Designed miniproteins, single chains, continued (4). Designs and how they scored, part 105

Each design is a single chain, and the fold is of that chain. pLDDT is the mean over its residues in the fold that is shown.

## One batch from the design tools (miniprotein)

Design m15637
Fold by ESMFold2-Fast:
Structure m15637 (fold): chain A 53 residues (1-53)
Amino acid sequence: MSPELMEEARLGIEEIKLYVDIQAAKKDKAPPSTIQDLQRRLDEVAARATQVA
C-alpha cells in the first residue's frame, strides 16, 4: 500500500484530534502555554500533511 496515502490519513486524524484537544483546553480554561503548545503541534501536523499530499 502507498505509504503516502497512509501517512496522509494518519495526519488528518491527528489534526482533528489536536483541534478537539485545543477546544477542550480552551473550555477548561487551561494555561495559555498549554493552548500554544497544542496549536504549535497542530500547525506542524498540517504542514506535514501538505508535504505528503
Scores: mean pLDDT 77

Design m15638
Fold by ESMFold2-Fast:
Structure m15638 (fold): chain A 72 residues (1-72)
Amino acid sequence: MREKLERDIEISMLRMALSVFKKHLDPSKMSKDQLEQELEIVKKYRERAKKVGDEDTAKELDEIAKQIQKAL
């Protein structure tokens, strides 16, 4: 039961981070160095989503990572 509460909190935080990336990240206006830094951050959030079993959030983060990679 305690593990489920911790998982639900992590999922909520990851979904909030995903919303921030979707609203504020514009790869077309970023420098190459900024794109590389954001790519690493997004990849770390993707791995966190996979560890808690939130496959939907992990897939959306992977799509954002691919958009950043295309801008490089």
Scores: mean pLDDT 79

Design m15639
Fold by ESMFold2-Fast:
Structure m15639 (fold): chain A 59 residues (1-59)
Amino acid sequence: NPSLLTLLSELGVTDPAEKEHLANDFNNSYLAFRNAGFPDDLAEKMAQAITRISWETRL
């Protein structure tokens, strides 16, 4: 997924376990937005945005 790959690159995530965690968060958010009726392109952008915020605000 191009949006996920861009997010991983921008956040500087190199650890495989952290990549998997971010990928799972992204995919869960993407599916939630798709199930809410948003189109693919918008759901992907929204998933990227919320995943970034969640990752950057983690303790």
Scores: mean pLDDT 81

Design m15640
Fold by ESMFold2-Fast:
Structure m15640 (fold): chain A 55 residues (1-55)
Amino acid sequence: AENEIAKLKLLDEKTAEVTTKDGKVFKGEILEKKDEKTYTVKIVVSGEEVISTIE
């Protein structure tokens, strides 16, 4: 869902560590980099794929 992401940490060019607002940490896949601040990332939460744009 939109706005569930509190923090993004880039691990490599295709992988990011995503922290949600409830403090859970997930490994995400970077699908697209639009600029130095904006990334489209896919994470799996409770077995469901969630795609989010992070600014």
Scores: mean pLDDT 68

Design m15641
Fold by ESMFold2-Fast:
Structure m15641 (fold): chain A 83 residues (1-83)
Amino acid sequence: SALDEQLLAQLEQLRQQVEDLKAEALAGDDETIERAIEVLRKLLGDIDRILAEHDLSEPVRAALAALKAQIEAAIAELEASKE
């Protein structure tokens, strides 16, 4: 459907933004890392809410689950890099 195509395209853009944010934060100071973690944790909560509140198609649910796993991994890597 057109909605699924739009959502999948938006999720792919968001996936790239998460990777870019992680890479930039890892090159920054502890304050930059903390801000990135806060942004990612908020996004993770938003994804959990969307998954709970909406009847989404299987491809969209799968893409959100993959994005959630990517964000959780990014948070773990950023927390491990903090001094």
Scores: mean pLDDT 84

Design m15642
Fold by ESMFold2-Fast:
Structure m15642 (fold): chain A 81 residues (1-81)
Amino acid sequence: MTPAEVEAVKEELRAYLRAKGLPVLSDEELTAIIEKAKEEGVLEAFLEALRLARENPVLSPEEEEELEKRMEEYLKKVEEE
């Protein structure tokens, strides 16, 4: 993954967090979440979900719950480790 791809993912995460009214994370926190997702092999699915959320500001309730749950799990893992 190139540095430019990492920056694009961080921008999508920030946009998603703002849209959901969640706390805006620092660059360090966003980088840690991305690194953890890469280690767990779930990064691609997570990136696809974020891209869809960015292109479609009105998400279905199911998509909204999935993204929120994934974000909470990543945040919790970063804090616990």
Scores: mean pLDDT 67

Design m15643
Fold by ESMFold2-Fast:
Structure m15643 (fold): chain A 71 residues (1-71)
Amino acid sequence: ATGSAAAMGRGAAEGAAKGGASDEQATKAVNGAVSLGGPTGSSRDAREGAALAGLSEEQAEMAGEGAKKAV
C-alpha cells in the first residue's frame, strides 16, 4: 500500500510533465491526487487531482496514465 502510493505519485508527476505541465503544476497534481485518494489512490484519483489543480484535460489524462504505468 505505502509503496504503491509512492510509485503512483511518481508516475503521476512524470505523466503530467510529459504532457507539458511545469514542475509546479505536476507537484500540485500529485498533491491533489494524494488528497483525494489517500495512500491507496488510483490512476483515476491522479487524473482528478490534476484537473482540480488546474491542469488541462490532456495533461490530467497524461498524469493518470503515468500513475497507471508506475506499477
Scores: mean pLDDT 67

Design m15644
Fold by ESMFold2-Fast:
Parts: C-alpha cells; sequence; structure tokens
Structure m15644 (fold): chain A 76 residues (1-76)
C-alpha cells in the first residue's frame, strides 16, 4: 500500500541521512539523496487518492528538506 511505502521511505530517509552524516558525505551526495527521495514521495502523492496518504507524503517532504538543510549547513 502507499501507507506502507511511506513508512518504508520514512525509515529509509533516517538511515540514509544518518549514514551520510557518519561518512562525511559531500554536498553533492547529500543533495542527490534528497532528489531521489523527493521523486519517490512525489510519485506516491500523484498516485494516491487518499487525502491522509497525500498529507503524510507532504509532511515527509518537509521533513526531508529540513534534514537536508541541517546536514548541508553542518558540512558547509
Amino acid sequence: SNADKLAALDAQIDTTFADLDRNKASITDIDAARVTFLGQLDAIYAQSTDQAVRDQALALKTYLNIRTTVLINKVS
């Protein structure tokens, strides 16, 4: 389900960004991860007719952008 996909993406974002931070990843690699996850979240949003799923996808996009900004600022 789209809800299961969102739960998986939430966990995957946390794991991926923790790994990027631990490994001192470049800004290019951090932004590439953001772009990949944004594409997956946008696909779920576009495919879903369930407003709760759409709202959760938007919340997770906001979270992803915050995680990205925090990590980029840390390495800048």
Scores: mean pLDDT 89

Design m15645
Fold by ESMFold2-Fast:
Structure m15645 (fold): chain A 86 residues (1-86)
Amino acid sequence: SLLEEFRAQLEEIRKKIDAGEPEEAVWLELGEAVSKLGMQADKAKDEEMKKLAAEMMKKIEEGRREGKSAREIIDELEKLLEKAEK
């Protein structure tokens, strides 16, 4: 599913953080992953998934503005995914 693929992408980004990838590159990858999910949801006419992607993008933008780490934002995105699956 799109959610399982996206969750796998978040795990790969966490591994890159652990490997010492620059934070700017991590933020770019997070934004790209969420943007791709939103585009796939739009093509599928999945309004629930499109809303989830928009909410996740908002979390990324707010987190950057508030000075949160990329790791903290990935944790917040995973919580949103968990709520969406229940």
Scores: mean pLDDT 82

Design m15646
Fold by ESMFold2-Fast:
Structure m15646 (fold): chain A 85 residues (1-85)
Amino acid sequence: DALRRAAEELERRTLEGGAERLMEAEPGNEAFATFENALRVAREIAEGREPGVYEPRTEEGKAVVEEVRRGAAEAAALRARAEAA
């Protein structure tokens, strides 16, 4: 199903893109010092959990958190539509 693949692709882009942008927005923050750490935080945000032991403090980092939440919600909506079809 094209919708299921679109949902998976959007989820992947949201997590990976969010991780990359968190690294850029929070360069002095150890929680985002590596792509793996930033990706873990992005996954936690997408799952509706708080960003773990550290919350982004920059305005850009906070904006990325909201973008990850929106992207995850959009991917979930696409997945729900794929299941309904």
Scores: mean pLDDT 76

Design m15647
Fold by ESMFold2-Fast:
Structure m15647 (fold): chain A 95 residues (1-95)
Amino acid sequence: SIGDIFEEIERRINELLQLAQQQNDVQTQSMVLSAVSSGFDAYINNGGDLVVGLEELKRRLELIRDRALKQNLTELAKAAEEAVELLDRQIEELK
């Protein structure tokens, strides 16, 4: 269900945030919180368009993934990629 998909998105974001906390990566923690905030702002500012909100969240998580890959932060890159793949599936289901 859609509710199950939203719970999975929240779970993946929380796992990424917890992993960054465990690695004492303050920059990744800040970027994850900013990604969630930006996704919510895009959702609100576009008349409650959930697809727009999720696309902005996905874009921000891709930046986190790409940064992690460039810095050889393998576990963070994998967690961010898994979140991106989940959001991609959710966006396609809502189209």
Scores: mean pLDDT 85

Design m15648
Fold by ESMFold2-Fast:
Structure m15648 (fold): chain A 58 residues (1-58)
Amino acid sequence: MSREELAERAFRLAARGALEAMEREGLDAVTAQKRGIEEAARELGVSVETLRELGREA
């Protein structure tokens, strides 16, 4: 997977995870976003720090 593909997939997974957390658990947007990023990192086998770096470069 390229760096660009990883960033796109991570963003989609994080956004989906955040939306699900808000809908199912009633979390606020900031908390839900953190949960989504953590879930995306776990799913892709990378660190949360790596995903945040990719997001800043995009």
Scores: mean pLDDT 75

Design m15649
Fold by ESMFold2-Fast:
Structure m15649 (fold): chain A 74 residues (1-74)
Amino acid sequence: ADGVELARRMLAVAERLVKEGYDPVQVLNAVAEALRAHGYDELARIFQEAAELAKTVSPEEAIAYARERLDELA
């Protein structure tokens, strides 16, 4: 479960950065790019979708979306 575990750790870091005032779209896109660089294209797509959601919903809702998608892969 290396890819999902990495994605969960990166989501926790992203949530902290967003709470610190960083832009959720930028943070979630950065996580997607990092996951893609590691070869986790499906996980990267989840974070890209969360970044798109963050343009119209609260940061908490976008982060919850990513978490729910990762939980489905457990």
Scores: mean pLDDT 86

Design m15650
Fold by ESMFold2-Fast:
Structure m15650 (fold): chain A 81 residues (1-81)
Amino acid sequence: SAEDLFEAMVAEITALSKTLSDEDSKLLLGVYVAAQSWRAGLLSEAQALAIIDRIIAQAKNPEVKAFLTRARDVFREMAAL
């Protein structure tokens, strides 16, 4: 379900944030806020994706960028449900 995908993403963000820099953790939080704002009806899917894509472009760490890209794919799956 969309809820299960969102909860799994939040759990992974929470776990990764304990091992990442403050700067990288803020990028993960930004994706969470964009996805949550879309779920709350505050952003369209297109607006949330534009924010997520901007966040991915700001990532300097390749592992963080890979995670953010996967989180974008999960967001697309949630939006398609």
Scores: mean pLDDT 84

Design m15651
Fold by ESMFold2-Fast:
Structure m15651 (fold): chain A 82 residues (1-82)
Amino acid sequence: SNAAEDAAWDALPEEERHEIMDELEAMDTDVVRRNASPEEMERRAEEFIEEMRRKFADNPELYRTIERAVRGVVERLLYERE
């Protein structure tokens, strides 16, 4: 892990951090585990990343931290399935 990214993550307002964590948990627990194909999981991740890119357009460093976290979760889930 990157200390600067960890610091950026910790600097997030609690509501924003919860929103991101909730989406990552929902992606893992609900859609992916029961019904989602790898393609659907990737699509959901890209849609969430795009939403976060727009939301944090004025904070590109934070957006990169979020993008890395989301992509890491998706890659891990795809790796475990493959």
Scores: mean pLDDT 69

Design m15652
Fold by ESMFold2-Fast:
Structure m15652 (fold): chain A 72 residues (1-72)
Amino acid sequence: SEKLKEFYIEKLKAYADYVIARLSPEAQAEVRRILEEGIKKIKEAKSFDEIENVVLETSRRIAEVADRELAA
C-alpha cells in the first residue's frame, strides 16, 4: 500500500539524516545517492517482502559508507 511505502521511505530518510551528520561532504553525497535509489525501489515494490528487502539492503549500504569513512 502507498501508506506502508511512505512509512518506510520516512524511516530510511531519518536513518540517513542520522548517519550523514558525522560524514564528509563526499560521503554525504554517496549516502544521499543510495537513499534515492532505495526510495525508487520501494516505490516500484509489489510486495511487503520486496519493501522489507529494499529497506534492509539500503540501510546496510548506508552503514557501509559510514564504516569506510570512520576507517579512513
Scores: mean pLDDT 85

Design m15653
Fold by ESMFold2-Fast:
Structure m15653 (fold): chain A 97 residues (1-97)
Amino acid sequence: SAKEGESVTLSSTFTRDEVDLVVWMKDGKIVAGIIVKDGKVYIAEEYKGKVEGSWDAEKKTATLTLSNLTKEDAGTYTNIVLGPGGAEVGSGTELTV
């Protein structure tokens, strides 16, 4: 859990050796994504300036940082990585604010 106005970092570790796309969702809606080959981060319009996403290929860890938290940021966050042969779903994180 976090307090309003604070920042929180959510991390998921994966087993896939080849990852083409990283996607973060909140309550089933897309928040952000990374195209791994280009390192380009895409952020949903309503989350611009609020979230930062990163992917560490060596550690196989995806990280989403949320800043300036409001009660509306509370919910279930899921992280999915996609690559050749399909998708791997990370453990969900329930955020309370």
Scores: mean pLDDT 82

Design m15654
Fold by ESMFold2-Fast:
Structure m15654 (fold): chain A 87 residues (1-87)
Amino acid sequence: SLLEEVERELERLEEQTKTVKLEVTPENLENFKKAAEELKEELKDNPKINELIEKLVAALEAGDAKKTAELHVEAMREAYKWLLEKL
């Protein structure tokens, strides 16, 4: 089911943030910022997710890999909760 698929992805993200950190290139950062702006517009009715996305972009721009990973997981958890409420 979609629910089980989302749960598996969240578990993978949590494991990756604890064990492996990848460097963000300037090109990847620009692409991520564009995707983040599109996602913020799509989820504009969820202020918590929007706030987390803004913090995530700021952490990426600051080069704070640990904070970026933590915020990414938190944003995914909030998106998952939002999806469950919408189903």
Scores: mean pLDDT 68

Design m15655
Fold by ESMFold2-Fast:
Structure m15655 (fold): chain A 56 residues (1-56)
Amino acid sequence: SRGVEEAARLLGLSPQSVLGIVELLESGLFTAREVARLAGVSQATVNRAVRLVRAE
């Protein structure tokens, strides 16, 4: 989706990384802190990725 591609560009991540972050958080099994640790990014990056993807 365009939102994933734009989020990836803005955050300096691959589209696959953005998709993985969003999927993990939306699964409801992990907190933003846990997703950040699993993906190797900050919690702010997790929150921004989800916000950017959902903006579309």
Scores: mean pLDDT 80

Design m15656
Fold by ESMFold2-Fast:
Structure m15656 (fold): chain A 82 residues (1-82)
Amino acid sequence: SKEELLAEADELLREIDELIEEIRRRIEDPRRATILEFRALAVRTEVDLARRRIEEGKDLDGAREDLELARRELEELRREVE
């Protein structure tokens, strides 16, 4: 549902923001930290765009696919930070 997709987007945004903060605290190499933060911010932008589309009721199936892709990208980033 639209409500479920909005909740998923909000959860992803929270998790991405937490990961960005973790990158800033844990990654000592400034170059590596910058690259990881840029990748996290790119994923955040995609989630923000999908969230807006969901709110407008446009292409909910496409938005769902975008959120699934963002979730996979976040999982990959999380592995690199750990």
Scores: mean pLDDT 87

Design m15657
Fold by ESMFold2-Fast:
Structure m15657 (fold): chain A 85 residues (1-85)
Amino acid sequence: MSLEQQISEAASKLGLDPEKVIAKFNQLDLDKDGKLSIEEFVTALESKGISKDLADFVFTMFDKDKDGFLSVEEFVNIVTSFGLV
């Protein structure tokens, strides 16, 4: 399944607009690798007035794979929790 389809399904299940979530993910995925790095995520949260320390904590809490990247599901959950979309 494509990354866009995975985001669309996850967003729809949470009552979010899939197009807005896909657009936000693509804006933050500067490396275009289909994953959101800690650096990209921290930058996004800081733009909303969240401190780097809090952003790092949130990333650690949602990075269940412990690989230093957010999965599509983890990203959509954070977006929902913090109202980023």
Scores: mean pLDDT 69

Design m15658
Fold by ESMFold2-Fast:
Structure m15658 (fold): chain A 106 residues (1-106)
Amino acid sequence: TLPADEEGLVVVAGLSAADEVVELVIAGDAATIVALVEEFEARGLKVAIAALPVPLAEELRERRLGPGDRVDVSVTVGHNGRELDISAPATLRVAEPVTGTVREVA
């Protein structure tokens, strides 16, 4: 689980049911990212989460990446490595920015 007060870019990598690796860069709070991980797992993806190091997150922001942009990076899984190990180099695909408040599902 991500720290609740962390702001930044997070890499989410998933392995589809067809063994295709899908890597996403998501910006958002921890609760939004957790909800997205649960949604991806519900859709049959095996998901790993890694917080990007601050210098890499800043570099990706400066590049002004949009949907469909590709960046090759090495990703270390910090929070969910037991479900999926991300091999280096990983290909990042930029998802639409997730701007969410922490949603408590009632």
Scores: mean pLDDT 40

Design m15659
Fold by ESMFold2-Fast:
Structure m15659 (fold): chain A 80 residues (1-80)
Amino acid sequence: ASEEEVEELTKELLERLPSVKNLEELKDLMNELLGKMGLEGDEALEALLEALKRLLKEDLSEEHKKMLEELLKEVENLLN
């Protein structure tokens, strides 16, 4: 994935994250954004992995950090 795609995904996730209440809603948002950007397969997973790592450096609630950490583990497992 390109740097521009990772930056846009990170920005969109950060802007919408306050409305996310659970891991399933986070996965739905992720799938919506990846689809909107035309990202599929390993390219989508690579872009998401980098975006999640960037988001975890932001000033977020503990609840949102836990959701992002859980999703990050799932994405890392899919790329193995």
Scores: mean pLDDT 84

Design m15660
Fold by ESMFold2-Fast:
Structure m15660 (fold): chain A 72 residues (1-72)
Amino acid sequence: HMAALKARYAASAAGGERFRAALETQEWLDKMRAEDPVAANQAFDALPPEERAQLKGDIEAARARLESLRTP
């Protein structure tokens, strides 16, 4: 659940800067895709190549952690 994820994130703030950024990016992308997938893709493509590579890795890590939190 999102509430549990947010509480866990708050507890790990010191070492969770990338985790936070990845979660925020994932939420932002999911919201944009729900509204307009073309606009979401355009926004992602506008990022510098190095930022996109970093984001992809961080998003994958965040997704893995979200999956872990979905199954008790």
Scores: mean pLDDT 62

Design m15661
Fold by ESMFold2-Fast:
Structure m15661 (fold): chain A 85 residues (1-85)
Amino acid sequence: DLQKIIDAVIDYHKKKHPDTPDGAIKRFRDYAMSVISHVMSRKTLTRDQVIRMIFHIYNHVVFGMGSDARGIQAADARAAEFIAS
């Protein structure tokens, strides 16, 4: 369930960044739901692939990080930490 995974990522974020504005959380949620639902309509993704996509969107929307090598590495590192937790 994509919504439950996104909710878990938001809870993970709120524990590390409790003062994040509700507007920023809403923008992340809406964008992640839109993009990942579109990808999932075209192909089957594993849970880990969905989580990695969520963190790529998370880093872009929440931290303004690009799709460059550093941004990709940071997103993959956050995804790995979340999966391990």
Scores: mean pLDDT 78

Design m15662
Fold by ESMFold2-Fast:
Structure m15662 (fold): chain A 81 residues (1-81)
Amino acid sequence: SLLEKAKKLYEEGVKAFEAGDYDRAIQLFKEAMELAKKAGNYDLAIEAATLGVLAEGQKRGLTPEEVRELIDKKIEEIKKS
């Protein structure tokens, strides 16, 4: 199912994040988010989006405030989809 694929990609993204592979983590979390949205699991989509932004923040050296603003914007985008 789309949900099972989203969950697998999310778990792979977490492993990439823990390994410090932020580029791979960003890609995997983006794919997990998109599949979770298609499956109607908005909780998983928000979790994937949040970790994706955290990975982006680590890669780009963003401040906690910049990361928070990006998370807020991404959550609102998901809710409007």
Scores: mean pLDDT 88

Design m15663
Fold by ESMFold2-Fast:
Structure m15663 (fold): chain A 62 residues (1-62)
Amino acid sequence: MVTSDSSTRGQGPVSVTINGKRYTIETNENINSATLTVYDDGVLSISLDDKDLGPQSATFKV
């Protein structure tokens, strides 16, 4: 399994491109970090570190 990741710290969007399509997470001042992980089977995993809620994650097919 080949993976690619992209991360940011603090306020700002993070994006990744899969098969020519761009996926972006919009973050706000309450997000310490955001990480996008792309798997070669077309699965995108999103991990966020929220200042109030702690770690949050979601996975979906792209």
Scores: mean pLDDT 63

Design m15664
Fold by ESMFold2-Fast:
Structure m15664 (fold): chain A 76 residues (1-76)
Amino acid sequence: SAREFVEKGIEAYKKGDYETAKKYFEQALAEMERHPEEFTPEEKARVYTLLAKVYRKLGNFEEAKKYFDKAVELAK
């Protein structure tokens, strides 16, 4: 499930495995896009924020800003 992917991504992030964390958060977003009715905007915004943090750790500031902006838009 998308929520399981988020949990696995957070575990990878805590271990400093940012590439694995990125893959899990991207899988979580893919599931949320397939089943939009099962997830709140707040849940999706949280995953965008987690992806922004991962991209920042990987030094990809353009992607980090993109996902952070997406999270802010959902919080409106």
Scores: mean pLDDT 87

Design m15665
Fold by ESMFold2-Fast:
Structure m15665 (fold): chain A 72 residues (1-72)
Amino acid sequence: MDERLAAVGEGLRRAARLLAAGREAEAAAVGEATMPHFRAVHEHIAATGDEEAAARLRAVIADAGAEYAAAA
């Protein structure tokens, strides 16, 4: 799960930076590449109720959003 969460974090932050730069198509491509990792984390949380994984996913999403807001 750690590898999946790391991949989601990297992908979301990269997409956030691309969106802030006005590079929407490239951000969408990064999002698409990140989606399988995001889905795997979400399915794990749904199946197991892993509250630590859920908290880490929320933190990763919040960090990417903050990075976008700061860069835009």
Scores: mean pLDDT 81

Design m15666
Fold by ESMFold2-Fast:
Structure m15666 (fold): chain A 97 residues (1-97)
Amino acid sequence: MLEKVREEIKKKFEEAKKEYPNDKEKQLEIVEEYIRKLVEENPEDRELVREATAMGLAMAGILTGKRISNPEVQEMMRYFGVSDEELAAMEEVELFR
């Protein structure tokens, strides 16, 4: 169900990286704007809002050098309903970077 949202956000991030490869701030701005529009168009879809927000925070953390294991990033993701199991999976991927 949420795979399409994850793919769309990833695609947007990759497009931003191609257009602005040396401008991490611009890359983040483009992704955040896309996530904002998704949330505004679907405010009643709690699952979509949760997933979009979690992905946005994870990408922001990565772009600013904060890891998924960063307590502030994890707290925000949990607040928006990301499960401990999903967070553990994300931490495992981050450890192998």
Scores: mean pLDDT 64

Design m15667
Fold by ESMFold2-Fast:
Structure m15667 (fold): chain A 71 residues (1-71)
Amino acid sequence: RRMSDEEIEKLFEKLREKGVSEELIEDLKWWLEQSDRILEAMKQGEEEVKKVLKEIEEELEKRQKEAKEKE
């Protein structure tokens, strides 16, 4: 990762102070992690990118199921 986890956490802490919701911050954190995974997979080739995208889709489905259970 180009940005450290500590730097990312401090950025999100400032967003909380400005009134950004914790749920949105968690979503942003998750998408940053996925972006890093995709960039790493791109270094290894298209097959790795496809594999990572499939894993991201599965994780997104899990997150949607958890949100549905909270409804």
Scores: mean pLDDT 73

Design m15668
Fold by ESMFold2-Fast:
Structure m15668 (fold): chain A 91 residues (1-91)
Amino acid sequence: TAKEEMEKKKVIARTEAEILKLVAEDAGIELDDDAPLFVNRLKFESKASIEQATFLRNGLSEARKAISAAPSVEEAKKIGEELVEKVRKEL
C-alpha cells in the first residue's frame, strides 16, 4: 500500500545516508550533517576519485534495488542494516 511504499522510501533514505557517511569518512571527505542527502552526495562526488564515486554509486544502487524489492517494511529494514554492514566491511 501507499503507507508501505512511504516507509520503504524512508528505509532507502536512511540506508543511503549511512552508506554515504561511511564512504565519505573512508575517503576523508567532510559532509554537512544538516544537509539533505542530495547535497552531500554532490559534495562527495565533486571531491571523490572516480573509484570512490563508483563504489558509492554501486552501494546506493544496490540499496535502492534490494530495499524496494523487499516483501515487507520489516524485511526492508533488515536488508538496509545488512547492506550498511557490508559497506563497512569492504572499507
Scores: mean pLDDT 84

Design m15669
Fold by ESMFold2-Fast:
Structure m15669 (fold): chain A 65 residues (1-65)
Amino acid sequence: LSALERAALGELERHDPALYAEVRALVREGRFDEAVALLKRRYPHMSDASARLVVDAIARELAAE
């Protein structure tokens, strides 16, 4: 992950830790479409592209663990 991506994910974790944990759990299970849907449900103005970028960044963070 880039430094900017790590900072953005850290902000999401601080601002909405419950959502961050739930999205991470869905990504761990390979349930990427459900993770995107959850983000859009909580942030309805978030585009599909933006939600997919967040899910992709979380998947790459998990792969780096």
Scores: mean pLDDT 79

Design m15670
Fold by ESMFold2-Fast:
Structure m15670 (fold): chain A 98 residues (1-98)
Amino acid sequence: SVARQKRLEKGREMVEEEIELLEEYAKKMLEKLKEIAKEINVEEVIEEAIPSPAVVVIVKKKLEKLGLPEELKKKLKEFEEKLKKEVTEKIKELREKF
């Protein structure tokens, strides 16, 4: 039905905007991970890859395996928590709009 198609179109628009917010999160996380990698002289660990949450997890694990200093672990954790809060709030606002 036409009503079903309109609901799917609106749902698709919302999902596309959520995906963009998650990709933005991944980009910002990868930028922070690159900054941290440069501080410990292992920038070669960070591959140029399409920003995704999965890539963020892989890169983070690589840096942890290389023995990331406690001070840099704290900086990364604080950055991640702040960014997660911002993205979660934006997704909540987006869902309330639709």
Scores: mean pLDDT 78

Design m15671
Fold by ESMFold2-Fast:
Structure m15671 (fold): chain A 59 residues (1-59)
Amino acid sequence: SEERKQRLQELVQKYKLPQADLEKTVSELPEGNQLKLAIIASELELSLETTLKLARELV
């Protein structure tokens, strides 16, 4: 959904999640970036995996 992609882009910029991490699996993320992803996922009401997949569409 376009609205969810826009909101995700805003949250990625707000929490400064690195672009390099968007191509990784959740388990490959550094601890601090896993926490950032978890915050973003909770705000979007999505799973971590779904949030990461959606974030890859922003690249």
Scores: mean pLDDT 76

Design m15672
Fold by ESMFold2-Fast:
Structure m15672 (fold): chain A 80 residues (1-80)
Amino acid sequence: MSKEEIEELARTSTAEALEKLKELIEEGNYEEAELLKRYLIKHTQMPEEVLEVFVKELEKGKSIEEAEKVALEHYLKTNF
């Protein structure tokens, strides 16, 4: 996947970008996963900390839904 395609995905569909991020992590494509993560931070209002926790939970084999829940709970606990 090109750098431009990764950025477009992050800009146009957060849900599809998160699914692609999980796919890249599962494939061991950490370089493209890091690029997609960076573009999600740039083009969304998603806090960097939330996305970092989300990625770590995906690496543990959790679903996108479970990873999102853990990331949000972590953010709320640490920032409120």
Scores: mean pLDDT 77

